# Designed miniproteins, single chains, continued (2), part 18

Each design is a single chain, and the fold is of that chain. pLDDT is the mean over its residues in the fold that is shown.

## One batch from the design tools (miniprotein)

Design m4635
Fold by ESMFold2-Fast:
Structure m4635 (fold): chain A 77 residues (1-77)
Amino acid sequence: YTKEGERLAKEGKYEEAIDKYKKAIQRDPNNSQAYYNLGVVLDKLGNKEEAKEYYAKSVQLDPTNLEARQNLLNLFR
């Protein structure tokens, strides 16, 4: 699901990518990469509050993900 979501996001099919990332999280709730990727897609769609939640979960699961931390901080202004 994560790789399928990445392909869909590259094609600009953000809604389909979101569905794939959510399924990846359902199969593995500790998949920090899927949370990060979901946050990125939601951020691109302008869903800033949802993006904050998913970036925060990604950071909680993997504090070494500097990109997730940076994107989260940027959304807090």
Scores: mean pLDDT 80

Design m4636
Fold by ESMFold2-Fast:
Structure m4636 (fold): chain A 63 residues (1-63)
Amino acid sequence: SALEQQAKASQDKLIEEGIPELAKILGVSKEEVIEAVRNGDPELLKKMFEAAKKKLEEEEAKK
């Protein structure tokens, strides 16, 4: 369905935008974060989602 496809696209966007923010917070390279996500580390995925959400909330607050 369109809603299911939109939800997946939104998750992919959050992951992509969360990677550089998480890398900055942890003081590691984006490549290291990407590899950990590729290995299916659920803890890093959670942190990435939280970092992306925080970034989006800060952008909303700047409106």
Scores: mean pLDDT 68

Design m4637
Fold by ESMFold2-Fast:
Order: C-alpha cells, then structure tokens, then sequence
Structure m4637 (fold): chain A 55 residues (1-55)
C-alpha cells in the first residue's frame, strides 16, 4: 500500500510534467498507470466526466 502510493505520486508528477512539456502521449500512458494503481489501492478515482468537469 505505502509502496504503491509512492509510485502513484511519482507517476502523477511525471504525467503533470509531460503535460507541461506538451507530451500528451506520455502523459496519457502515465495517467493510465496511475489510475490502475489507484484502483488497486481503493483510492477515489476521477471518472472521465469528472476530470473533464474540473473547470
């Protein structure tokens, strides 16, 4: 659990950096992995609709 949470945080940071760099393909891959790990940990996950409604 703690190990997976560290991986989730690190991958999420990498995904955010990829978006800032305009590397949306890399960001999408990292976000996919983050969501998978969050689901395995039982953490709340934003749906596609909720993520789009952020603003």
Amino acid sequence: SREKRKKIQELAIEAALAVEQGDYEKAAELIKEVRKLMEEEGLPILSKEEAKKEL
Scores: mean pLDDT 70

Design m4638
Fold by ESMFold2-Fast:
Structure m4638 (fold): chain A 76 residues (1-76)
Amino acid sequence: AADAYNAAGAALAQAGDSSAAIANFKKAIALNPSNASAYNNLGVAQAALGDAAAAIASFKKAIALNPSNAAAVGNI
């Protein structure tokens, strides 16, 4: 399921493997393009790698899918 990739990505990000986390979040998004949580988590992982432009784009998409997502709003 898309949420399984999102959860795997979150675990990899917690372990410090931001590149593997990004790959899993992208798989979650490919299976469910409306997964606001996966876009928010993708943005956090992109920011951790220093890609501020990609992170902002991911956070904006997360907010567009779920406007009450405080985590995405706080990261912009």
Scores: mean pLDDT 79

Design m4639
Fold by ESMFold2-Fast:
Structure m4639 (fold): chain A 60 residues (1-60)
Amino acid sequence: SSRDEELKAEIKEFIEHMKEVLSKLDPNSPEAKAIEALLKELEAKLAANDLDGALALLDK
């Protein structure tokens, strides 16, 4: 649906933003590891087409 496509676009935009933040951090830092964990969870939600679960992660 168009709603699902719009939500996927917003999630992808957030992932792109987080990847930019991650590129500026020391990859061994706790902050970088936390962002990597969040991105992996978001990617898992997208793979499962669980858009509501992905949005719940973004609204924290």
Scores: mean pLDDT 80

Design m4640
Fold by ESMFold2-Fast:
Structure m4640 (fold): chain A 90 residues (1-90)
Amino acid sequence: STLEYQLKILKELEEGIKESKKKVEELKKAEEPDEEAAKLYEEAAKLMEEVLKRRSTNVAEGLTPEEEKEKIEKAKELIKKGEEIYKKKL
């Protein structure tokens, strides 16, 4: 159902934002801070937060399903790049 789909996307966005922000904090507080990886997770969180904000907007000002998917995919790509940098340094 539409409601089940919407709840799934909201949960995925909320979890993605939470984990990305946690990674930013960990990377900035590390003995050898990784500011490049932190910036990738910050950008990912920003994209996911934009999707959440626009989902709460009237249809006329909201994202299309395609635009929403593109932003989520970009956020996931940024997280993947951040993870690759993080794993190489540890």
Scores: mean pLDDT 76

Design m4641
Fold by ESMFold2-Fast:
Order: C-alpha cells, then structure tokens, then sequence
Structure m4641 (fold): chain A 103 residues (1-103)
C-alpha cells in the first residue's frame, strides 16, 4: 500500500494520503518518541485524545484514497505515520512509513 508524507505549516491542515484499490475503511497510526505506535484517527470516527478535535480520516472508494487530516497542524504532530486499511473484499493492507513534518 502506498502512503505519502507531507510538509505542513503550523496552524494549516496537514494531509497524509494512503492509496490502495478498494479501500473501505482505514486507521492511521503515529510513532511516539518512545517508539510506541498509537492510533491517531479512524474512518469510523475514533480519534486519539492527543489529536482530539483536530484529526479525522476520509475514505474515497472511487480513488482508493484514505486521507488523514490534521487541522490545525502543530509541530508535535511531526513524525512517522502508517496506515492500516481494510479493503471492500475484507483483506487488510498496511503501508510503509510516511513522514509528516510541521514547520
């Protein structure tokens, strides 16, 4: 699965894009400084407390895009992200790491 990192300005939206054919739902994860992975947001509306009111996931089945939106972006949102997506056929795919940099 393809995942594309981004560079965002502080206070602007950061968009992190995952792409795979037939994506039905998705969860985005971020690596914390301690090496732990935490759920940032899911297409079901779940959001981690550290991203409360700022993060969400939009899935477009036509394009295969599963986009994490962080708005407003903060410098602490910088780091390594990955997506876990469930396809319409029920298969699960994970991405390689996507880097987010907030300046």
Amino acid sequence: MKATGTTAREGEPALVVGEADGVASAEWYKQLPNGEWVLVASSDGSVHPEFAGRAGVAVDPETGKATLVIAPARPEDSGLYRIKATKADGSVVESELAEVRVE
Scores: mean pLDDT 83

Design m4642
Fold by ESMFold2-Fast:
Structure m4642 (fold): chain A 101 residues (1-101)
Amino acid sequence: AREAAALREVAALTARAVGHLLRAAYSPPEERAAHLARAREAIAELEALRRANADDPLVVAVVDAAIAALETALARVDELRDDAVLDEFMTALNAALTAAR
């Protein structure tokens, strides 16, 4: 139950970060900073979840993979409006979260 609850929280935090990254990609510069800050906040919560579950190798592996994918997308946020870049990001993220099943 604890592992399943942690993995559900990873999925929820990851979805929140993705939502804010997409909003940042389609927002004017003045609104973009706020969405990027919320995406970074979700990543910080994933890092806290990793520390809280350091004894669970599955949770640690899934969180590390999700953070890596999210940080790559954060560095390329302006490119997320390109369907090929978005597909690449979503493919990497889905691969990271597949271990949660």
Scores: mean pLDDT 83

Design m4643
Fold by ESMFold2-Fast:
Structure m4643 (fold): chain A 69 residues (1-69)
Amino acid sequence: SAQEHLDAGKEALARGDGRKALEHFENAIKEDPNLAEAYYLLGQIYKARGDLEKAEEYFNKAKEIDPNL
């Protein structure tokens, strides 16, 4: 499920596995495109990688879904 991918991605981030976290969050939004938290976490990963343009796109999408993020 989308929630299982979100949870698995968070566990991967906790272990320092950004690549695996990215894959899980991408799968989470494919299953549920309204998962604001997954978009926000994708934005954080891309920001950490120095991809500021992609980070901004994901943060904007997260805020569209949940303006309080």
Scores: mean pLDDT 87

Design m4644
Fold by ESMFold2-Fast:
Structure m4644 (fold): chain A 81 residues (1-81)
Amino acid sequence: SAEELKEKIIKEIEEKLQEIIDNASSMSREEFEQKLLEAMELLSKQARYLKEILPEEVAEKILEEVEKHFLKKLNEALAAF
């Protein structure tokens, strides 16, 4: 279902950002920036995938919620470094 897909994507993105948070103190600035770039690339990839497989209206609603979770967790990662 679209809801299960949404939950899966949110979990995958949150887990990626949580790994960055958990390891922030042991990362160089360059490693930290690279990991954030990878997280942003994952979000972009998931956004493209959703638009390809779902009706536009459904994809946009899922992406809005995914982006809110991403931004919240990104701010936590930035604060942890």
Scores: mean pLDDT 85

Design m4645
Fold by ESMFold2-Fast:
Structure m4645 (fold): chain A 73 residues (1-73)
Amino acid sequence: SMEEEEKKKREEEAKELEFEAEITEGVAELEFAVSDLLLRKGDEEAAEEMRKRAEELRRRARELREEARRLRE
């Protein structure tokens, strides 16, 4: 039925958003790791820029997970 097709589409979209969130969180973790390496090198300015980007990516991942949850409600 059309209702089952719409439900399937929303579930597929939710899964895609969850996958995108997982990838985005992974990239954020890598950027946090690079920030730590820069800090150890003494490049505090570059470390702070990388950390800020990582934090923005983590916020984006959270937004994607929230959107996925709403699609399943």
Scores: mean pLDDT 88

Design m4646
Fold by ESMFold2-Fast:
Structure m4646 (fold): chain A 85 residues (1-85)
Amino acid sequence: ASATLTLKPGESETVVFGDVEVTATLSADGTSVTVTVTDKVTGATETLVLKEGEFGTVVLPSGKTVEVRVVSLTSTSAVVQVGVS
């Protein structure tokens, strides 16, 4: 499963993939994206901080893998791709 999020500075958006919740927040200065991944079954939470062109991977206790990519990041917007497998 996958989603594409478009964020403005200071905005947060949350996507839910079954028992996996992913929240992405673009910093107010538009320089970084903070991604919080929550396994809703176990309550386990992991946080990634990503800059333009970076990607991160989180493996949850459920065996689900979450991959996050910052596709583009400008002073006015970020485009973030989230995949869960």
Scores: mean pLDDT 82

Design m4647
Fold by ESMFold2-Fast:
Structure m4647 (fold): chain A 64 residues (1-64)
Amino acid sequence: SEREKQVELLEKASKETQPFGTRLMQQVREEHRDESPEVRAQALSDAGSEVNKLTNKKYEELEK
């Protein structure tokens, strides 16, 4: 099915971007560790959004 193919490509994209995502999230945690829980949560959310954008871009490349 089309959905099954899309899931498989998204999993591949996620796996390929995981090392970058892990490094980015760790860096953001370190940079904001002494800030309030709300500020840390926002920074991690923003970083997660950037990882999602990278994964989506990789998905588009694999779908072509």
Scores: mean pLDDT 81

Design m4648
Fold by ESMFold2-Fast:
Structure m4648 (fold): chain A 62 residues (1-62)
Amino acid sequence: SKAEAEKYLEKGKEAAKEGKLEEAEAHYQKALELEPSYKEAFEAQIEVSVKILEEAVKKAVP
């Protein structure tokens, strides 16, 4: 239901606020599994995925 998707979106936001980017991504993915047209969750997932990629690149580049 949309109410459940909203709960996962909130969990994702809290995880992202604590710097737990992978946990935030997992929560946003669950929100989108429940409500595929949930634009806010989709945008949040893209944003956190970009941040995860940026962190990975920083570790890989000397």
Scores: mean pLDDT 82

Design m4649
Fold by ESMFold2-Fast:
Structure m4649 (fold): chain A 62 residues (1-62)
Amino acid sequence: SEKRERALAHAERLLEGLKEKAKEQGKKLENAAVRLEGDTVTLEAVVDGEKVRAEADASLFP
């Protein structure tokens, strides 16, 4: 659906922003991935050895 596609695209843009911020701060970014699970879009990454996770609800995108 368009909502899922929009949510996924938004999460991918957030991932690119995370990559830029990590580079600016001199931190290592590894294993960065965007996943869609039902109505939830999950962004996962390892930043300087620490696992980071963020979620966005696809239902928020009309």
Scores: mean pLDDT 71

Design m4650
Fold by ESMFold2-Fast:
Structure m4650 (fold): chain A 103 residues (1-103)
Amino acid sequence: SDNENQALSLLGQGLVYLKQGDYDKAIEAYERALEVAPDDLKGTVYRNLGDAYFKKGDYDKAKEYYQRALSIAPNSRRALRNLGEVYRKLGDYEKADEYFAKA
């Protein structure tokens, strides 16, 4: 669909910004992707928002978005692994181990 193509284009733009270290522009692109994403892409968009906030050092926001991604795709090994890394950064080693074990 047109919305799917728009979401994929915005995800691609966000990934370019993320690679360049422009985390705020990556987040803006991913938030715009979320507005137009069909339901089957929302998990991917939430995971990418989590990645951008993680790279920015906003671990609380990264946690929120990875949890949203997992609510859509509970068996996403990448989201489980990345949420484990977030808990490790927050000093919650028990939660980190739980999520790494699920991944």
Scores: mean pLDDT 89

Design m4651
Fold by ESMFold2-Fast:
Structure m4651 (fold): chain A 89 residues (1-89)
Amino acid sequence: TKPPSPEEAAEAIKRALEEAGYKVVFVDPERGTVVAEGPSGGIVSVTYDGKRRLLRYSLVGLSPEEEARVTELMEKIAKEIGLDGIERV
């Protein structure tokens, strides 16, 4: 099975974040980048790395409990779209 395109990855990330209660504020489909705001006002930035088959993500201003939930969500999204893992930066 072919890996997702950056645009397909961005759509999947956006949908999963919105379903989890995050407000998507930016999408770059060419780079597979999605930025979302948490209900507490923290920021989640996710980029698809097609070459390494990873989701790279950064978290700013989240509680420890919310950081754990976002990490689990990144793992779930990566598995659903056929990637090998996640990397927090």
Scores: mean pLDDT 88

Design m4652
Fold by ESMFold2-Fast:
Structure m4652 (fold): chain A 83 residues (1-83)
Amino acid sequence: SAAEKQARFEEMLERLVKALKEKYAKEGIDLSESQIRQEVVAMLMEVLRTNTPEAYRELAEKLGVSVSTVREAVRLMAEVLAG
């Protein structure tokens, strides 16, 4: 169902938001969780739009996660957008 697709994406998004929040905290960057969430969503949308191996690698490095994790997040986002 659409609700199940959204729930899976939201679970993945929480994981990525946590990763970026921890990385930003170590770098002395103090942003609200909602601001970090908006930034992660925007970055995932850009990777989905460009769909190049380099875009996946660059986002993985920025978030401190694996390329496989970014690919799964983009796949889940695409499923939500497709309805």
Scores: mean pLDDT 87

Design m4654
Fold by ESMFold2-Fast:
Structure m4654 (fold): chain A 100 residues (1-100)
Amino acid sequence: MAEEMIELVREGAEATSSDPELRRRLEELAEEARRNGMSAEEILRQAILVMADLYAERLGMPPEVREEIRRIIAEKPNEEADREILRLLEPYAQAALAAR
């Protein structure tokens, strides 16, 4: 449901309270989605783009990875996009865990 997706985005914004720019962007997305009646799929795509864009810059992810994520979201159906994006993010997630 779109409402549940909006709540997940809002919870993500609260979880990133130490990152005011990410929090602000996710809160704006949640409010716009509610006002415009965006579908859950559209909300998810926009949230992924916002997070990928901001985190790619902050975590030093290569621009080609960011561009590939955008391409996957644009070209692939949601289910396939999810799998491919997770594969692209996997090495960065593992690096973050290893850095602990």
Scores: mean pLDDT 66

Design m4655
Fold by ESMFold2-Fast:
Structure m4655 (fold): chain A 98 residues (1-98)
Amino acid sequence: SLKKKGEEYLKKGIEYLLNGDYKKAAEYFEKAIEYFESVDPTSKELAKAQANLGLAYEKLGDYEKAAEAYEKAAKALFSADPDSELAKAAKERAEYLK
C-alpha cells in the first residue's frame, strides 16, 4: 500500500536523521512526502514528513529549503487544526530561517 510505503520511508528517514546522515534523511523524507501526497495531501503524516525534511535541510545548512519545508508543514497542520501549536512552531521556525 502507498500509505505503508510512505510510513516506511518516514521511519527510515528519521533513522538517518538520528545517525547524522542528513542527505539520506532528506532523500527518504522526500520519498515519504511523494507517497503521502498521493494518498491524502492534508494528512498529519505528510505534515510530519515535511517538518522532518525541514529539520534535515536545516542541519545541512540549506535554510531556504528548510523554510519552504516548514511552511508546507505548517500549512498542512493549520488545515487540520487552525489552533495547532505545532503549526505555529513550524511557521515561526520558517520565518526565523529567512
Scores: mean pLDDT 86

Design m4656
Fold by ESMFold2-Fast:
Structure m4656 (fold): chain A 63 residues (1-63)
Amino acid sequence: MDEELREQAERDLELGKELFEQGDYSAAATAFGEARRLAEEAGDEELAKEAQKNLDKAQAAGK
């Protein structure tokens, strides 16, 4: 697992959660998408799954 990529993915996941709470679903989806990509590159399957779930939630909320 790439520790630097995992830490970046965690930061992007937290940013996405903050944006989602502010109602900026488009920006939240972008942050969650980056978190998923970085988590996948880091080999952190659980973090990638959590980011994907939050991405799906942000996309649904924006409709």
Scores: mean pLDDT 84

Design m4657
Fold by ESMFold2-Fast:
Structure m4657 (fold): chain A 94 residues (1-94)
Amino acid sequence: MEAKKREELKKLIEDAAIVYLANRRKALGSDALSPEEIERKEREIIEEFIEALAKKFGVPKSTVRRLFNEALERAEKLPFEELEARARALVAAG
């Protein structure tokens, strides 16, 4: 894969992982949805995202899933305040 395309893919995955984890923490804190309903909706969104990126970049779904899981592991290590701030900036940017 070209270095520029690989960098673009990684950035999109990192941004998605940050927004996803911030939204998950908010959803779990809201008591509006059961943990099962949150998990179901999350699975649908994640699978659609992985499929879309795999198709766009011409890579296996397994590759995108692995990179997304690696990005989630990094995002989970961020302080909550930094995670929220980054997610807000990304949503505001587009």
Scores: mean pLDDT 76

Design m4658
Fold by ESMFold2-Fast:
Structure m4658 (fold): chain A 82 residues (1-82)
Amino acid sequence: SLEKLAEQILELLREGVEELARMALTSLADKLEKKALEQGDEETAEEVRRLKREGEEAIRAGDEERLREVLERLIEIAKKLS
């Protein structure tokens, strides 16, 4: 599930495995961006690009709270794009 993936990404950050956390985040974001663009939803694609950047910054800073907010919004977008 997306919620389980989000918890795994947060756990990777806690364990200091930043590269794997970043890879999982960017893989999720890239898939959502592509899906939004395929549906002609450029506004959602732009929001996903922004969230990807914010999430990468949160991982670099070790900011678990910020990363959780980013992941929650990406999950909402994923459910909308279905």
Scores: mean pLDDT 88

Design m4659
Fold by ESMFold2-Fast:
Structure m4659 (fold): chain A 77 residues (1-77)
Amino acid sequence: SVEELIEKARELIEKAKKALENGDIDTAQKYVDEAISLIKEAVELMAEKPVSRETVQRIAELLKEANKLKEEIEKMK
């Protein structure tokens, strides 16, 4: 479901943040890329299913956070 993809993406973003704090740039990059992939999948599923405004907001917030982390990681390479 869209909700399951969002929660998994959130978990991956948290793992990416921890990896980045520990200086594990490669691991952080992998988690961020996977999170962005899941968020994109959730957006595609939303085209076929009714979703709450709360769900739309969570997707937007997670995408913004994931993209910010991706930019930070790219600057460290």
Scores: mean pLDDT 81

Design m4660
Fold by ESMFold2-Fast:
Structure m4660 (fold): chain A 70 residues (1-70)
Amino acid sequence: MEEFKEKLKEELDRFGVRIVVTHDLSEEQRKELGEIVKETVEKLEKAKNKEEMERILREGKQRMEELSKL
């Protein structure tokens, strides 16, 4: 379980970096992205099964993509 959570956290981090670079995020957007990452990580820590963890990761990624369009 811990190994799976760590893998998802790594995936989330890599996705965030990709969003920052690809969309040339402002300092303000980068700060908001960090808040999304923190919230998503906290939800992953509380998740009880792999299906729930994958849903949380997907929702986190979606929020990051929405931020990049502002």
Scores: mean pLDDT 80

Design m4661
Fold by ESMFold2-Fast:
Structure m4661 (fold): chain A 88 residues (1-88)
Amino acid sequence: EPKKVKVEVSGDVLNPGVYEIPEDTKLRDVLEKIGLPAKIIPGTFEVELKDLPKVKTLTTKVYFEDGSSGILTIEPTEDGYKFTLTML
């Protein structure tokens, strides 16, 4: 029943590619599905895809449990979002 959105994934992730994901999926669960190089801090990225900005790029810093960090860039597209992760 929830609308699926296209999520294009690139950068420092384990499984880059194109995904069809329900828009009510939490960002944290999307990141876990695509595979991150380390585990993100618990309780972060609980926002659902449908609640992400539709008109502007969102850039956020990601903190991992191993003490590493990265930059996640979320770009809205006509069909959903483009995610790019760059490890620092």
Scores: mean pLDDT 81

Design m4662
Fold by ESMFold2-Fast:
Structure m4662 (fold): chain A 57 residues (1-57)
Amino acid sequence: DERLKELSELTGLSVETIKILEEEAKKLGNGTEAAEAVAKETGLSLERIKEALEKIS
């Protein structure tokens, strides 16, 4: 999906991480819970995930 590649470049995260981020955002919204779930699953910092969520929402 071209969109996932663009989001990867925009956020600095991998395409796989962007997929996880979008799925969690759909389930939990673009709030702290989604960011925490993705950070735990990917091992990335909560701050980085929150920045990515803001850019893709």
Scores: mean pLDDT 76

Design m4663
Fold by ESMFold2-Fast:
Structure m4663 (fold): chain A 118 residues (1-118)
Amino acid sequence: MTPLEKALEALVEKVREAIDKFENEQMTLEEGKAALREIAAGLRELKALSPHPRVQAVLDAFIARLEALIDDPNATKEELLDALRGVEAFLQAILEAVRNKDYDGLDALADHTLRLLA
């Protein structure tokens, strides 16, 4: 397993745990924002491990979205959950593409995700 695959698997698990705790009301808004900070840090590490400029652009867009929610005193639990679900879906898809060595699929996935984030 490559360092990128390990980082992807670990980050997917962290995002899923945050979603589950938030949906089950086991996490306060402040704890949710702390989880977003950890996930943003994980996305930055992932960006350093990924040579794909289009994937890096998506990771930057997610980092910016998470940081905006962290800094927003009026951010809702629903907005935090929606952002986390978007991150989880993208990370799961790139993990599958990396495992299958489908690098052309990564570019298509990144382009699609950037359109959704615009």
Scores: mean pLDDT 82

Design m4664
Fold by ESMFold2-Fast:
Structure m4664 (fold): chain A 72 residues (1-72)
Amino acid sequence: EEGRRRAEEVARLILEGRREEALELLKRLFREERERNPELNLSDEEIEELARQALRDLEAQVEQLRAAGIEV
């Protein structure tokens, strides 16, 4: 699964402390989604904000899983 593989890569980058690379990968994924679904009508600014929000959400999820003793 393309999306799953990329989500795992983002999670790995977050776990490695490579936050800037994780953000760049998220931006790329949202740009690719816009290309696949032009009807989404996402601006570059919206993609930037979505990527930043997704990074924050994933970081929070990783922290919650670590606190619960679950491997990510």
Scores: mean pLDDT 75

Design m4665
Fold by ESMFold2-Fast:
Structure m4665 (fold): chain A 55 residues (1-55)
Amino acid sequence: GPVPAPLATKDNVHGKPATYRTRSSHLALMEETAKQPTDPFSGNPLTEDSLEPLE
């Protein structure tokens, strides 16, 4: 199956400008949860597409 690859979203979480920090906080939290694999075999990439804006 397709393997999830790190995109700009993941990069923003760990070293991009403060402009993205609002979103990176949510993505960072989700990324921590993704430590427990979310079945990458299904082709679910760790990106904003999977992460909805929860506010």
Scores: mean pLDDT 47

Design m4666
Fold by ESMFold2-Fast:
Structure m4666 (fold): chain A 80 residues (1-80)
Amino acid sequence: VEENERALRERAREAERRGDYREAAKALGALAQHYLLQGDVEKARELFERALELLRKAGASEEELEELRRGFEEALKEAE
């Protein structure tokens, strides 16, 4: 099943409503990846930062969040 932008956004909302912040963050991360592939770097960055906020609520360490942010910034440099 192909998860388009609308489906990913709905999935993130539903997961967040259920308190499944890790699943919500995964959906937002996938949505950020979709925007990055479309060249919408600004929207991808906003969605990725929101995903990190949800991961923090799920108990992710600051070290884990920093590693994920570094990976995303490297992807941004490759896309530019």
Scores: mean pLDDT 78

Design m4667
Fold by ESMFold2-Fast:
Structure m4667 (fold): chain A 105 residues (1-105)
Amino acid sequence: AADELFARAADALLEAIDRAIGLPEGESVEATLEVAGRRITIRVEVIGRTADGVVTLRVSVRVSGDPEPEVTLVLRYEGGHVTTVEGSLRELLEYIRRAIERALA
């Protein structure tokens, strides 16, 4: 169950990022998953967009009732490539996995 729910959360994250890249600055994509009475909220906000097509995204993941705080990541999209500006994608994914495992315990 945990591996399957983590895969669904990871897919939702990637889909939200992909959709957000095409949005105007100030807009956001939100995805929500419910696990053992807890809500996993993935939010991707367009915090910057240049005339040259560089998009800056803020990714936030929050699990309701989880003792760990919200994890935030800042990404830059440019020329078909995504790079991390602030935070760690690994740490964000590890947070999601731990929070799901705690929700299922």
Scores: mean pLDDT 83

Design m4668
Fold by ESMFold2-Fast:
Structure m4668 (fold): chain A 68 residues (1-68)
Amino acid sequence: TEEAVATLEEDVRALEENADEYSAEELREAAERARGLAELAEAAGDERLARAYREAAERLERLAREKE
């Protein structure tokens, strides 16, 4: 779980650093995927991973909104 959370944080950081290479739509799509993964993690009982995915989705949504 901790390793998965760290990997996710690194992936989101990379997206933030290269935000200019992605469209607002691509970032929103990534946020939607993260929300789906959060629901699956929560159903599996992994609340920490679910929270990390929800936080990633929020960050990606903010990034997409800033592009508009």
Scores: mean pLDDT 76

Design m4669
Fold by ESMFold2-Fast:
Structure m4669 (fold): chain A 56 residues (1-56)
Amino acid sequence: MSPQAITAFNQGNELFALRKYSEAVEAYKKALELDPSFEDARLGLAIAQAEVAALK
C-alpha cells in the first residue's frame, strides 16, 4: 500500500471524526485512486457518503 494512500485515508478519518463528511468523502476517494484495493478506504467512503446523503 502506498504511503500517499495511507495519508489520504488518515485525513479522511480525521475529517469524518470532525463530522466534515463531504471533505472525508474527497479524502477517501483520493485514497482509492492511489490504491483501488484499499478496502478500509472503500468502507470509509461508503459510510461518509451515507452520512452526506442522510444530512442532505
Scores: mean pLDDT 82

Design m4670
Fold by ESMFold2-Fast:
Structure m4670 (fold): chain A 71 residues (1-71)
Amino acid sequence: LEKELKELEERIKKDPNDAEAWRRLGALYARQGKYEEAIEYLEKALSLDPNNAVTRLLLETVRKLKEEAAR
């Protein structure tokens, strides 16, 4: 987990427009239960690649998980 997070952070530092890196970072944060951060990163990924169905579905899923965790 920590190694993958660092690799994705370095990818984003090198290329802030790397939509795949933002999507993967969002997915990793979601797996840790950090849904607010996950949503932020997935929204960034979707803004860079609006036609990416995987990113859109992940964002929908994480938003639902956040609502369930809060209720």
Scores: mean pLDDT 82

